# Designed miniproteins, single chains, continued (3): the designs that were tried, part 18

Each design is a single chain, and the fold is of that chain. pLDDT is the mean over its residues in the fold that is shown.

## One batch from the design tools (miniprotein)

Design m8600
Fold by ESMFold2-Fast:
Structure m8600 (fold): chain A 65 residues (1-65)
Amino acid sequence: SEEVLAAAREAAERIVAEKTEETLKEEMARMGKVFEELGVSADDADEAMAILSEAAREALEAKKA
């Protein structure tokens, strides 16, 4: 759903902005609760996880700079 994707993008933005393992952990836990609350389909969950994975990769790259 659009709500899940919007939440994933917001989480991704925070992960990239903070560039910390703690923020990544917090946002991943929050997204798990969003998935549970909204009864997310596998397709929406996969897309949200792709967004989060890309953000985590970008945060790790930026952390090395």
Scores: mean pLDDT 75

Design m8601
Fold by ESMFold2-Fast:
Structure m8601 (fold): chain A 81 residues (1-81)
Amino acid sequence: MTITFVAKDVDKKEANELATELGREHPGALVASASGFSGEAVYAAVLAAAKLEGVTLILVSDAENLKENEAGFKKALADIA
């Protein structure tokens, strides 16, 4: 399983558009916008994905939620390692 967190200085609309673009560039990956989600929600999503074999998960976040979402993502990576 591969998990990638992509954080950019974009608004919620642009984060959703970027998630769509990354989904086209990475066929077979699960791509989701974490825009407007808490770090706890991102953590839960990563743990859920970790139970799936052969899954690539790409999470895209907007700048306003960057620190909270990044913290949740990093914690989840530590907990599944």
Scores: mean pLDDT 71

Design m8602
Fold by ESMFold2-Fast:
Structure m8602 (fold): chain A 87 residues (1-87)
Amino acid sequence: SVREEVEKKYKEVLEIYEKAKKEAEESEKPSAEPLREAAKKAEELIEYLKYVGEVLGIGGPIDLEYLEKAEKIRDEAEKKAKEIEEK
Protein backbone atom coordinates (compact mmCIF):
# COMPACT_ATOMS: atom_id res chain seq x y z
CA SER A 1 0.00 0.00 0.00
CA VAL A 2 1.02 3.66 -0.40
CA ARG A 3 0.99 4.03 3.41
CA GLU A 4 3.41 1.10 3.90
CA GLU A 5 5.74 2.44 1.16
CA VAL A 6 5.73 5.95 2.70
CA GLU A 7 6.37 4.56 6.22
CA LYS A 8 9.24 2.39 4.89
CA LYS A 9 10.88 5.31 3.05
CA TYR A 10 10.49 7.60 6.08
CA LYS A 11 12.05 4.98 8.40
CA GLU A 12 15.05 4.67 6.04
CA VAL A 13 15.52 8.48 5.94
CA LEU A 14 15.15 8.76 9.74
CA GLU A 15 17.76 6.00 10.29
CA ILE A 16 20.25 7.77 7.98
CA TYR A 17 19.66 11.09 9.77
CA GLU A 18 19.95 9.61 13.30
CA LYS A 19 23.24 7.88 12.35
CA ALA A 20 24.62 11.09 10.79
CA LYS A 21 23.58 13.13 13.86
CA LYS A 22 25.21 10.64 16.27
CA GLU A 23 28.47 10.56 14.26
CA ALA A 24 28.60 14.39 14.26
CA GLU A 25 27.94 14.54 18.04
CA GLU A 26 30.56 11.85 18.90
CA SER A 27 33.35 13.17 16.64
CA GLU A 28 36.08 15.62 17.75
CA LYS A 29 36.30 16.74 14.07
CA PRO A 30 32.83 16.11 12.60
CA SER A 31 32.21 15.92 8.85
CA ALA A 32 29.18 17.66 7.31
CA GLU A 33 28.98 14.98 4.56
CA PRO A 34 26.74 12.44 6.41
CA LEU A 35 24.33 15.24 7.40
CA ARG A 36 24.29 16.56 3.80
CA GLU A 37 23.50 13.02 2.60
CA ALA A 38 20.67 12.77 5.17
CA ALA A 39 19.25 16.11 3.93
CA LYS A 40 19.45 14.84 0.32
CA LYS A 41 17.58 11.62 1.24
CA ALA A 42 14.92 13.67 3.05
CA GLU A 43 14.54 15.89 -0.05
CA GLU A 44 14.14 12.76 -2.24
CA LEU A 45 11.35 11.59 0.10
CA ILE A 46 9.72 15.05 -0.12
CA GLU A 47 9.80 14.82 -3.95
CA TYR A 48 8.30 11.30 -3.79
CA LEU A 49 5.48 12.46 -1.47
CA LYS A 50 4.69 15.42 -3.75
CA TYR A 51 4.69 13.08 -6.77
CA VAL A 52 2.28 10.64 -5.05
CA GLY A 53 -0.04 13.44 -3.89
CA GLU A 54 0.06 15.75 -6.91
CA VAL A 55 0.65 13.45 -9.92
CA LEU A 56 -0.97 10.16 -8.81
CA GLY A 57 -3.70 11.80 -6.70
CA ILE A 58 -3.24 9.27 -3.88
CA GLY A 59 -1.99 9.37 -0.28
CA GLY A 60 -4.09 12.27 1.03
CA PRO A 61 -3.61 13.24 4.71
CA ILE A 62 -0.85 10.67 5.37
CA ASP A 63 1.38 12.31 2.73
CA LEU A 64 0.94 15.72 4.42
CA GLU A 65 2.01 14.32 7.82
CA TYR A 66 5.11 12.61 6.38
CA LEU A 67 5.89 15.65 4.21
CA GLU A 68 6.14 17.79 7.38
CA LYS A 69 8.30 15.14 9.10
CA ALA A 70 10.62 14.84 6.08
CA GLU A 71 10.92 18.66 5.78
CA LYS A 72 11.93 18.85 9.47
CA ILE A 73 14.67 16.24 8.95
CA ARG A 74 15.92 18.07 5.82
CA ASP A 75 15.98 21.47 7.57
CA GLU A 76 17.62 20.14 10.77
CA ALA A 77 20.25 18.15 8.83
CA GLU A 78 21.08 21.16 6.61
CA LYS A 79 21.34 23.44 9.68
CA LYS A 80 23.68 21.01 11.50
CA ALA A 81 25.80 20.54 8.36
CA LYS A 82 26.10 24.33 7.92
CA GLU A 83 27.18 24.73 11.58
CA ILE A 84 30.01 22.21 10.95
CA GLU A 85 31.03 23.90 7.64
CA GLU A 86 31.06 27.46 9.13
CA LYS A 87 34.21 26.82 11.24
Scores: mean pLDDT 80

Design m8603
Fold by ESMFold2-Fast:
Structure m8603 (fold): chain A 58 residues (1-58)
Amino acid sequence: MTKEELKELTTLSVEDALEAGASKEKILDSIKKSAATTYSEEEVEFIVKEAEKALEKL
């Protein structure tokens, strides 16, 4: 998966979780934990930063 695909997937995951009524803190924690099981440490850091940006924009 490219960085662009990771960014889009992360943004969609954040939007879906917010629509479902999850808090920003729970969304970030969930994304960090799920990403850590699948992606490298550097990719996880990128995903978390993109999730934070999406949460600030929404």
Scores: mean pLDDT 79

Design m8604
Fold by ESMFold2-Fast:
Structure m8604 (fold): chain A 61 residues (1-61)
Amino acid sequence: KRELLKEAGVPEEVQDDWLYYLDRHVGGSLFPLAEGKITLAQHSRALELLFNSGIISEPAP
């Protein structure tokens, strides 16, 4: 899953926070986006890659 975040362009230092909020919050993973640490495109790409790999059930809109 960290490999997919790297492919999406999510910085290594942000990956653990992004995954933490994905697992713990409805509507997930928005904290790094709200902090400006990643772009909306990187966030959307990460969700797409995780869905395609079977790690999550469906990508968020």
Scores: mean pLDDT 65

Design m8605
Fold by ESMFold2-Fast:
Structure m8605 (fold): chain A 87 residues (1-87)
Amino acid sequence: MEKLEKVEAELEKREAEFLAQFYLLTGSVMPPADSPAVAVYTGGLEAIRAEARRMAAAGAPLEEILRKAMERFDAVQDEVLRLVALQ
């Protein structure tokens, strides 16, 4: 329980930082909800949360769970920015 709370807190922090940068890059325009960028972001966050829950259930240490979650978040962020650049 506590491990997943810390993972969620870090994901929320990273999401807030990414959205702030994203608004600057897009001129404060959000992509449509049905866009590939939104689908990749939403699906990516769901996959990160699912993996974190699986790792916590397997007894993985918090440091390892956080490291993998952040690595995956960075990859999702890069893919979203790549898709937005194609607009």
Scores: mean pLDDT 78

Design m8606
Fold by ESMFold2-Fast:
Structure m8606 (fold): chain A 96 residues (1-96)
Amino acid sequence: DEEEERRRREELENFSLGAKQAGGTALKVVKENAKKALENPEKKEEYLKQSEEAIKLAEEVGKKALELGPLTKPAAEYAFKAAEEGRKIVEEVKEA
């Protein structure tokens, strides 16, 4: 059963990596789209929508990671934190 236990840990570890990557990618996408929105006012709504979709994906992946149990909680927390930072950037761009 050591192999079964390792396989389960590997699956949770892979999901944790996915949640961390989703958070990091969302924050990067939001920062890039924020700059593009300011440079291209006619596409501002499109870039903000892309940013909001990236944030929502990070939140959803974080929620799924949290549902898998305590082993994935740190990755879920990272994804949620990245999403919160992204939301702050989106609000700043909306006011610009």
Scores: mean pLDDT 82

Design m8607
Fold by ESMFold2-Fast:
Structure m8607 (fold): chain A 98 residues (1-98)
Amino acid sequence: SPELSEAQKEERLAALAVVYAALLGLDLDEVIARLRDPATREATIEELKAKLKEFIATDSEKVSEEEARARVEEALRALERAGFDPAVLEELRRMLEE
């Protein structure tokens, strides 16, 4: 498989952040808009990292494996609708599938 460019690696980081937002039950279209805006991108990633750490510590046991899978699938659909690079989405799918 071809190695991702630096721009594609950055987009993959944003795509992964959207997957985490979905697991947290957040509005995906709003999160994608914030990640696409250079003025809010870093703050959004920072907030999602903090919320994910808290979620793992307190709420992860409240989400079933089936629910988590459904949220990941919704994130991938939201990313496709937002026009994310297909090569980035394919790499992300490969990472999530083992």
Scores: mean pLDDT 76

Design m8608
Fold by ESMFold2-Fast:
Parts: sequence; structure tokens; C-alpha cells
Structure m8608 (fold): chain A 60 residues (1-60)
Amino acid sequence: GSHMEKLEELRKRYEEAGKRFVEASKAEQANPKDRETLWEAVEAALEYMNAYLDLKIAEK
């Protein structure tokens, strides 16, 4: 694939990770004492950060 194809995949991953993070954050706010929803919010935040970093590295 081309460099542009890789960038498109990374942008899609970043967008999907952002959507997951928003939904996980809403679920955690609805159940702030639920360890499972908190864990999902943490995992979603880490994936969102990783997707962002991978995209930024690929843009250089």
C-alpha cells in the first residue's frame, strides 16, 4: 500500500478510538463506582492516545 493508505487507516483508527473513548466516558460517568466501566474508560483512553501517537509519527 501507499503512504496515503497507511495514513487513512491510522486516521480511521483514531476516529474509532475517539468514539469508543466518548462512549466509555459516558458509561463511567453513569456508573462511577463500577470498576468494569472505569477499566473500559481507562483502556479506551490508552487506545485513543496510542492511535493519536501512531498517526502523529506516520505524518512525519
Scores: mean pLDDT 83

Design m8609
Fold by ESMFold2-Fast:
Structure m8609 (fold): chain A 98 residues (1-98)
Amino acid sequence: KVNPDALVVRRVSFTRNADGTVTVEMEAIVRKDPEAVETFAELVRQLLLAAGVPEETADAISEKVREEILKHDRVEVRIRATRNADGSFTVEVEIKEV
């Protein structure tokens, strides 16, 4: 469905650590193509939900990522979400123009 040159997912990992934390990571290259951007934003949303991030927060982060991608012709995106054993979570997003 998506142009393979417009969205290249380089890495997706889901790790349940021995200390009870869960870490999910995704790295992708995204071009300013409407279908690729929408597909990637939905992947970000689903990845955050899988990590245990609340739906409202996952929606807000995925929308912000979508907005940032649309400012550039091509970007590299790195996302890391960690759910801690106490139920807290940390989300890190890095977007670089390439």
Scores: mean pLDDT 81

Design m8610
Fold by ESMFold2-Fast:
Structure m8610 (fold): chain A 85 residues (1-85)
Amino acid sequence: LGQKALDAFKQGNVEEAARYLVEAAMKGDTEGAYQAGYQIGRQLYSPGEVQDVIDAVKKAAKELGNPEAAEVVIDGIYDGYKSVN
C-alpha cells in the first residue's frame, strides 16, 4: 500500500495516494503509512501543497469510516515536509 501511494502521488493522483495511505494505517501498517507519508511530504514545496494532501487524507479517512487513521499519515507528511523545508 505504501508503494502504491507513492506511485499514485507521482502520477498526480493525490486522492488515490491518500486512500492507499489511509488503507495502510487501517490495516495496522502504521509504520508503512507514516514512512510513505514522509516520502510524499519531502516532495512538497509549499504550505498550500501540504494542506491539499492533508485535506485529501482527511477526506479518505472519513469516507473509509476511520477518521483516526488520518493521524499517523498526517504526522508523516508534516515531518517529511519539515525535513527539507
Scores: mean pLDDT 85

Design m8611
Fold by ESMFold2-Fast:
Structure m8611 (fold): chain A 94 residues (1-94)
Amino acid sequence: DAIRAQRDQVQAQLINIIRTMSIDQIQQVGRQIIQQAQTITNPQIQAAAIQFGNIFINSTSVSQAIAQIQQFVQTMDDFVAYTVLRIIISIINS
């Protein structure tokens, strides 16, 4: 169950990063996620990435973004969640 532990760690890292951002920065990251998602060939990972991008773009507060991310992650396969969360963190750190 290493993947679930890695998923939870990466989710906590993303939430901590989001807490330091303005809403404008969160929405900008959402747009970058949507652009990069168009190149993902795995349909499940692409769909998850698009939904994360939409959460970021449509969020009007940091607390709303965090709550929606946490809810969405709980609905996903642990490997898919881990993979997408790593992509999002990579985008933010670039």
Scores: mean pLDDT 87

Design m8612
Fold by ESMFold2-Fast:
Structure m8612 (fold): chain A 86 residues (1-86)
Amino acid sequence: AARAQAVDAAATAAVRALVEAGTPREELDRAKRLLQALAVRVRRAESVEAALAAIEATKAEVRATLSPESAAIVVAHLDDLAARLR
């Protein structure tokens, strides 16, 4: 169950980085919802490939819904997560 621990660690790190960057509350809440949805998808993934696909879909949604600055922070943490699952 290293996958569940990895996604939880990545989500925690991403949220911490957003808080340190002074991200507005509404955008922080949106990022938290996206990361929670990703954690569910990764835990439900039947393969590493399915987990990686969920990460890529979440990166696309993050880029579409958050500011460029917040999206860059979240995407960096999702790229680190993807590298650890490969």
Scores: mean pLDDT 86

Design m8613
Fold by ESMFold2-Fast:
Structure m8613 (fold): chain A 63 residues (1-63)
Amino acid sequence: GAAELLRKAVEVSKEGGAAAGAAGALDSLQRGDRETARRGVENAIKLGSGEQRELLEKALEAL
């Protein structure tokens, strides 16, 4: 699910805005706030690249 993809996105690159955004989105999702999580993933995608961005795009589709 989306939570697993967000965890993988953070693990691929632990530094930078994309990782911070993915971690924040995961926290929001775990609290049941899917709308805030979706927005967080969309913002993280803009800051990410390569495999991390692909994982974030898949997480957005899974939300």
Scores: mean pLDDT 82

Design m8614
Fold by ESMFold2-Fast:
Structure m8614 (fold): chain A 82 residues (1-82)
Amino acid sequence: RKVLSPVELAIRYLELLISLGSVGDRVLALSKVLSEEELVAWLRRVLPVGDSPVDAEALRLVARALQGSDSLEEAIERLRAL
């Protein structure tokens, strides 16, 4: 309802990854072997990400949620709990 927060933007990015099917599954698998920084770099390649500080924080939230989750849906639920 206000300007989109980093958490809201991170949830939108995870929803987009789900819509991309096998790409989303691959990113989830990579989250178990890549560092947060490496995972953020991968996310920048597959998602239409801007250059704002909000976009940067949203990608860090996505990376951390993916690393702590066994599914994209679980990652979304973790972010919604924030």
Scores: mean pLDDT 80

Design m8615
Fold by ESMFold2-Fast:
Structure m8615 (fold): chain A 77 residues (1-77)
Amino acid sequence: SAEIEEKIKKLAEAIKDPSAYSILLKEYKTDEEKREEIEKILKTFEEDPEKGKKLALEYLIEEGVKEIVAAVDKVLG
């Protein structure tokens, strides 16, 4: 677990988003499907840091959009 926490910390520092560490770590610990996606992003970051940073930002944007869509659906439906 400490190895994964350190990898997530380095990724969050690289993208310069202090909120990314807490978001990614929480999702990694609580959601199996998100865990697999985060592991893939971390592996990409180790192999190609620029591509890994891009995937992490895309992931965080997609998660934020999903939260907005879910909130809108609860209000409208």
Scores: mean pLDDT 80

Design m8616
Fold by ESMFold2-Fast:
Parts: structure tokens; sequence; C-alpha cells
Structure m8616 (fold): chain A 95 residues (1-95)
């Protein structure tokens, strides 16, 4: 049930972490998805799984990168971050 990331985020494919990824994101890395304009739902699910401790880093450096990513989004008030937050809230309500 828990996914352990053994590679840097720029080498980790989203499909290795999220099972039901839209086809356009299936071969994308985490970094590529974070820079994609239509990735809000995928990013929200990623952040939700980080919050639930379902995604862990094998090394302290990888764990730090995951926690830093979540914290950066928590502090971001941009329109993009607000869209991601709405998708995150939908996931939380369905849980």
Amino acid sequence: MKVIITKPLFQTKVSEIIENVPEEFKDKTLVEVLNHPDSYEVIAELLYKIDKNEILGETPELEFQLRLLKKAFDLDTSPVAQKIKKEYEKIKEKE
C-alpha cells in the first residue's frame, strides 16, 4: 500500500505512484507533471498521498524533497495552487 521512491523526483514516473493516471501523464515524471498546465487533479492526488504517508522516500534526501514539495504548495496562493487545492478538497471529501 505504501510507495517508496528510490529515484530522484525528476526520474520518478507519476504512473509508479498513482495507479489511475490519465494517458497524457502516464509516461511523465513528477517534475514534468508539476510543470504541466492541465495537471491539477494529478498533482492534488500526489499531494494527498504524501499527506497520508502513502508516498515515502527511501533516503532522507528524497523524503525531504517530498515534504518540501507539499510545504511549497501549502504556502502558494497563486491561481494554479488554488485550483490544485480545490481538487485536493474533493479527494478529501470522497475519503
Scores: mean pLDDT 74

Design m8617
Fold by ESMFold2-Fast:
Formats: structure tokens, sequence, C-alpha cells
Structure m8617 (fold): chain A 106 residues (1-106)
């Protein structure tokens, strides 16, 4: 709440930089819940491409850790964000990754 209120008072490019950087730092620490909150914030602001990139990076980190269910979920979220951003190629890539992991879980 304090972070979000402080960030909202800043110029848009500064907000994009700070929120994306904070999300990547949370991913590095394995704090996917906090990273998701930052990605959700980017989505709410209409910065769909940046949100997609954060969701994708959460998926990549979870996959590397062997958490295929979490990885598939975040690749699905990344696909939705990339589609909203007009990046159909990245959206399809994320859907394909999620489907491949879902087959391994089943």
Amino acid sequence: DYFKKTVDSLPELVQQFLVTTAALDAIKRGDYETAKEYADYLEEKGWHYLAGRVYEKIGDAAEKDGDLETAAEFYRRAAQSYEKAGNTEKAQEMRDKAEELEKKIA
C-alpha cells in the first residue's frame, strides 16, 4: 500500500521502471506472490507488455525450481498480458510452454 501510493505520484516512466525492478528483485528472492502483485499493478495501469514480462519471469523461475504447476499458471497469465499488448507471437509462445508443462503434470 505505501509503495503503491508513493509510486502512483511519480511520472509514468519512473513508475514503470521502479515497479518492474521491484518485481524482478522479488523473483530473484523467490517471492512470487509479491512479484505477482507488481505484475497485477502493471496490468491495472494498462502496461500489459511489462506485466507479461514479469509473469513470464515468474514462470521461468518456478520452472527452474521444478514447480511446474506454478510455472504453467504464470505462463498462462503472461500469454493473456502479451495478447492484450498486441504481441501475439509472445502470447502463443507462453501458451505453448504452459501446455507442455501441463502434459508433464498430468
Scores: mean pLDDT 87

Design m8618
Fold by ESMFold2-Fast:
Structure m8618 (fold): chain A 94 residues (1-94)
Amino acid sequence: SEEREKLFEETRKEVEELLEKYGVSEEDRKQILELLDKIAEITRDLSVEEQRKVFEEFLNALKAGLALGERAAIQLLKEVLERVEKEYKEKKEK
C-alpha cells in the first residue's frame, strides 16, 4: 500500500531525527531502527490507521526512553515490541 509505505517512511524519518537530536550512537541507532522494522513487519496485516497507532506508541516510548538515556530507550522499545507481538497474535486469531 502506498499509504502504508508513506506512513513507514514518515515514522522512520521522525525516529532518525530523534536519534540525531539526542546524539544516539551508530550501534544503538541501528538497533532502534531494527526494532521499528520488526514492529512494521508484525503489524503489516493491520489497517494503516491501526499501524499508525502502533507507530505512535513506538515514537512515544522512544521519546520517553531517550529522556532517560539510550539503554532505557532500547529497553522500552523492546517492551513495545513484546506487547505488539502479543496484541497482533490476538487480533490475527479474532
Scores: mean pLDDT 83

Design m8619
Fold by ESMFold2-Fast:
Structure m8619 (fold): chain A 97 residues (1-97)
Amino acid sequence: SFIEEVRKDILSLPKEERIKRFKLFAETLPQLKDPEVRAATLRFLAELIKDNPELAKLAVEAGVVETVRRLMQSPDPAVQEAARRLLEAIEKNLPEE
């Protein structure tokens, strides 16, 4: 699947470049003015992180959680729901340690 290919590509990068990729998501998500594009991007990130503790940790390190918490305050219901699902995906996939 496209998601598996993107996941593999990100995980093949050095840690510094992986963090940069996720920082770009954290920075661009609030800049996306179209709620449909914003919600789709949030859903894509949730699917990327699903069942992958390494990507969940990367999202935390890159500041994605802070961006997602802000987007949960969006007046758009689709953005709110997508942000909530992304936060749940991050929290569920973080190691207990």
Scores: mean pLDDT 82

Design m8620
Fold by ESMFold2-Fast:
Structure m8620 (fold): chain A 62 residues (1-62)
Amino acid sequence: HMEEATIEADRPLKPGDRVEITFKDGKKGEGVVLEADENEAIVAVRYEDGTFKTVKAKIVKK
C-alpha cells in the first residue's frame, strides 16, 4: 500500500524540504520531499540500514 505515512505541516511543502514522517505503525522517519501536492508528498525516507525508499505521504494540517 502506497499511503503508509503522514506528514504534519503548517506550511506548504516543496521539493528539498526536510520532513518528519509518521508511519501507520506510529513509527517516525526522516525524509526529503521529492515532489509535493497540497494534499500529498512523495518523500525519500532514510531507513536504519542506510537505504532510501520513496514513500507517498498524506499531508495533515497542523
Scores: mean pLDDT 74

Design m8621
Fold by ESMFold2-Fast:
Structure m8621 (fold): chain A 62 residues (1-62)
Amino acid sequence: EFDKVKEEILERVRKELSEEIAKVFGQFLDALKADPSWTVEEIKEFAEEALENIKKYLEKKK
């Protein structure tokens, strides 16, 4: 379940940002999964929101 969500998010990060950012993002998602207060659904929602915010931030700098 988590592995599938992680791979789907990282696939989007690779396509929309970069391979390097995807690697760092994956490590961050693993850290969140290690915290028992976070559910897979909450991690997915956070990751999707974070990706959109990063994209908007980078687009403003172009």
Scores: mean pLDDT 77

Design m8622
Fold by ESMFold2-Fast:
Structure m8622 (fold): chain A 88 residues (1-88)
Amino acid sequence: SDAERIAMAVEMIDAARRVIAESVPEATELLARLEAAKAAIAADPSALPAQMAEVQAVLAELYERHPEKLDEAAWQAADAELEARNDA
């Protein structure tokens, strides 16, 4: 359903934002782009494909600028997301 697809997209965006905020907090422009993508999806579910493409673009740019930090932080964020789901 659209609600399930939106929930999954929001979870992915929140995980990416945690990775960036923890490991590259100076990348405020990338954090703002992810927050804008999340808000756009919440306002209009039909924007989901375009905003997921934006999320992929943000992650690709982060990998290009900070590959080592992103790999470690991405693993930590994925682990934290699993723990949060288990605690719910």
Scores: mean pLDDT 74

Design m8623
Fold by ESMFold2-Fast:
Structure m8623 (fold): chain A 100 residues (1-100)
Amino acid sequence: SRDDVISQGNNLQSQLQQNIDMASQIAQQSQQQGNQDMYDQFQQIQQSFQGQLTYVQNIINNVPNMSDQQIDRERIRIDGIQGGNDISTDGLNYYQQYLD
């Protein structure tokens, strides 16, 4: 439903911001250690999350103007982004806890 897309999108925005912040912290620590390759990798990861955040924000803003078919497609897309972000959150938490 439309309300489900908005609710999931709002929760996903919070998770994406958390993932951006975690990736930023890892990048900063990598820079402090002189690991330029890891710094560059986590900057790219941050850019990826920022792109997803912009996408989700645009979907939520456009929900009132969407057809039912568009809502169904975006629900599937947001669900996929959510699943990917759940895996990313676990991976970033593991990295910070055991590798930093």
Scores: mean pLDDT 84

Design m8624
Fold by ESMFold2-Fast:
Structure m8624 (fold): chain A 81 residues (1-81)
Amino acid sequence: EMEKLIEEIKKLAEELDDKALLKSVNVIEEDLKNKDIFGAEMSLGVMKVHIAVLLATEEDEEKRRKYREMLELVDELEKLL
């Protein structure tokens, strides 16, 4: 269920207070509504790299857990495309 994955990713981005991640999810949601699968795939790829960098440098275990959850949700969303 694509809409549920997008909402869960948005919730995590809000909990992390990361405006760049939230903006990325909103762009992906818009691309998917417009059936721009290529645009959505590109944005998901960029988002995955950004989350991976944040996870690699994050020392707070709760934030690390949320970044890992977000990566899993992004990967699951990408598999639906």
Scores: mean pLDDT 84

Design m8625
Fold by ESMFold2-Fast:
Structure m8625 (fold): chain A 72 residues (1-72)
Amino acid sequence: MDELEAFKARVDALTKAGDLAGLEKLKAEVEKRIEELQKQIEEKPTPALQMELAREQELLDYINAAIEKLKA
């Protein structure tokens, strides 16, 4: 199921509201999850962890694009 779509919809809503602080909070949460996943992969790499890392990186890219739009 497309859980990424729901997250992107939330990012879009914050972007339309001009809520830069909200976007930065979501970015910090995603960055923390990425760091933890990278640590877990370094210790014990599994396909499931690698897939989760890829999904979190997609979310981070989406948030960064939204922040860039608001910053411009």
Scores: mean pLDDT 81

Design m8626
Fold by ESMFold2-Fast:
Structure m8626 (fold): chain A 77 residues (1-77)
Amino acid sequence: SAMDEKIAALRERLRAAGLPDALVDGIVQFLRDMATKTPEEAREDAEAFIRILEKDPRLTPEQVEAVRAAVEEFLAA
C-alpha cells in the first residue's frame, strides 16, 4: 500500500540519521496511530511526542529536528 511504502521510506531515512531501530519502530507506530486521528488531535499528540524526544539523552538536536520534519511531512500528506 502507499502507506506501507511511505513508512518503509521513512524508516530508512530515520535509520540513516542514526536513530536506534527500537526508536524507529516506536516512531512508525506513533505515525500509524496519528493517521487515524483528526488534524487537531494529531497536532497535539505530535507536539507531545516531540517534547518527549527532546528530553531523550540518546538523540542530538539534529536527530530530533529530522523526526519533527518527518512527522510534520507525514501528517501534511
Scores: mean pLDDT 79

Design m8627
Fold by ESMFold2-Fast:
Structure m8627 (fold): chain A 66 residues (1-66)
Amino acid sequence: APSVTLDGTTLTLSGLSEEEAKLFAEKFKKKGYEVKVEGTTLTISGLTEEQAKAAKEALEKFFKDK
C-alpha cells in the first residue's frame, strides 16, 4: 500500500506504481501545485499547511479504500 508523509507544507507519496505517480502528478499539477516525480515516489509542494493536512487525510483514506 502507498504511504503518505507530511513535512510542513510538503507531501511525499511513496510505494506508488509508476502509472499512479504520473496520474497523481497530473492531478496536482492541474491544481497549481509544484510536483516532482521520481519513479514510484511523488513529492508535492507549494501547499498551505491546511491544504497539505487535508490532502494527506484524503490520500490516506483513498489508498485504504482501494
Scores: mean pLDDT 78

Design m8628
Fold by ESMFold2-Fast:
Structure m8628 (fold): chain A 61 residues (1-61)
Amino acid sequence: GATALAAGTASSGASGAGAAAGGRLFQEKNHVEGARAVERGAGRPLSDDEQDAAGVAGVLG
């Protein structure tokens, strides 16, 4: 891999997680856990942790 690809993966991963999280809102078997995890990703493409990861990848490259 390359640092540029790593940075892109981090950003795209966050967006993908958010999109997938939207679908998970209705799952009842892990409703409580899912809601917590989804809430962190849903509504925003990047979290502080994921944004930091993208920044680190940028610094490396």
Scores: mean pLDDT 47

Design m8629
Fold by ESMFold2-Fast:
Structure m8629 (fold): chain A 59 residues (1-59)
Amino acid sequence: SEELARQTIERARGILDKAVEEAGEAGKGVLRVEGDRVILEIETPEGKVVLEADLNALA
């Protein structure tokens, strides 16, 4: 269901916001939504974290 995919994006945004805040001023976060793809890149003191989710695969 497309609705489930959208809810997943909303949850991912919450997690991203928290992660960026925990990284604080030293960290940077980029969230991109391209069609049915969600790309999340966070730069933290421990290194870069890149996560990709394909909503088409979730459906």
Scores: mean pLDDT 63

Design m8630
Fold by ESMFold2-Fast:
Structure m8630 (fold): chain A 67 residues (1-67)
Amino acid sequence: SLEKMRETARRIAEELGISEETALAGIAGAKYSGLSPEELAKFLGISKETASRIIRAAIEAGLLPAP
């Protein structure tokens, strides 16, 4: 659900030191648009490492399938 995505985004944002909005956009971009870490980094203005960590956390939360 969107509510579960928002809760997960808040946790990721706190852990990574980014905004909740950026974390949520990262989860949504990966989930609904299939964006790679490189594409997320480019569109959100974050590092590829941060984008990869967002995707990993979303997978661990059950929001994305494992690769």
Scores: mean pLDDT 82

Design m8631
Fold by ESMFold2-Fast:
Structure m8631 (fold): chain A 89 residues (1-89)
Amino acid sequence: SVADRLREALRAGQPEARFEEERDGVKITAEVRRTGPLPSDEELDAFAARLQRLIDGVVEGARAGAIPPGTLEVDFRLGGWEVRLTIEV
């Protein structure tokens, strides 16, 4: 998954990572940039789990017709991290 690849790249000490995935006709692009200290493995795992739940929820919502066709771009912070999520349905 995108979340797992982000977790692994950031755990390897990369200050930024970008991954793309397509699921059930939904294109997902996730970009993460670390702006603070390197998080612990526990923090990285928790972050990846939260990101995965967000992605799964949007994909399921799009499949169920609850999200209209188009491009959704979300910028948010998770602690000292900047996250950009782009979802094309």
Scores: mean pLDDT 75

Design m8632
Fold by ESMFold2-Fast:
Structure m8632 (fold): chain A 100 residues (1-100)
Amino acid sequence: SKLEELKELAYEVVILAENILEAWRNKDWEKALEYAEKLEEKVQKILSYSTDEELKKKVEEKVKELKEALKNRAPLEEIEKLLDEVMEALGEVLESIIKE
C-alpha cells in the first residue's frame, strides 16, 4: 500500500541519515557523500507522492544545503543541524501526504 511504501522509505531515510553522521565522525568524506546521494533518491521518491509544491521545494533546498555542507567538509555540528532540518521538513511533507 501507499502508506506501507512511505513508512519503508521514511525508515530508509532515517538509517541513511545515521550512516551519514557515522561516516562524518569517522572522517569518511566519500562514504558520507554516497549515503547523502542515496538519501536524496529516497527523499525524491517520497516527494513524488506530494502535491504540495512549496513543501517539496523546502525539502529539496534543505537536501541541497546538506550536500553542499558535506562537499565543503563542514563541522559535524553543522551536518547534524542540517540533517535535523532535512528530517523536520520531510516530516511536514509526510504529514501532508497522510492527511490527503
Scores: mean pLDDT 88

Design m8633
Fold by ESMFold2-Fast:
Structure m8633 (fold): chain A 90 residues (1-90)
Amino acid sequence: GPSLVEALKAAEAAGKEALEELLDKLLEELEKIAEEELKKADEEEKELIERYMKKFKELIEKLKAGEITVDEFAEELKAFEAELQAEYEK
């Protein structure tokens, strides 16, 4: 959400090392949450979680490489979330 973008921008302003440390921590926490959710998810929910994790990891790698900005990261993630909602909305 907005709080994540604000945290990423603050880390970016602090320097490359701070941004990379925050991104690594976010990925670790998200992977842990995904593992817990996958244990109780149905097949449709598992596909959603796996697709989200794949996209999030891709965006983290691009951001760490300097291929995208924090704003582009946020916009791409938002667009992907909207795509998933449209595809799997009941």
Scores: mean pLDDT 79

Design m8634
Fold by ESMFold2-Fast:
Structure m8634 (fold): chain A 93 residues (1-93)
Amino acid sequence: SLVEKALELVKELIKAYIDYLFGKATAAEVKALQKKIAELFAKLSEEEQKKVEEEAAKYGIEAFKEALKTETDPEVKAGLQQAIETLEEFLKE
């Protein structure tokens, strides 16, 4: 389904952001995924977009928590913690 394709792309984006923070991905790769997601989201209803965002937020929280376990840079740790808190707040709405 389009919802499943959108969710997979958003999961890939979250992974690419983590890889980018660790010097394993380029800004161009992140931007290419953002463009594909925007094009696909334009084809989804608001209800379908919300469903993808909620599932992606759950995935992102777990991925950022995992990254936080191995991160040693205090500024990157603070950024990861802020991202976790932002996604947890989003899921409460």
Scores: mean pLDDT 79

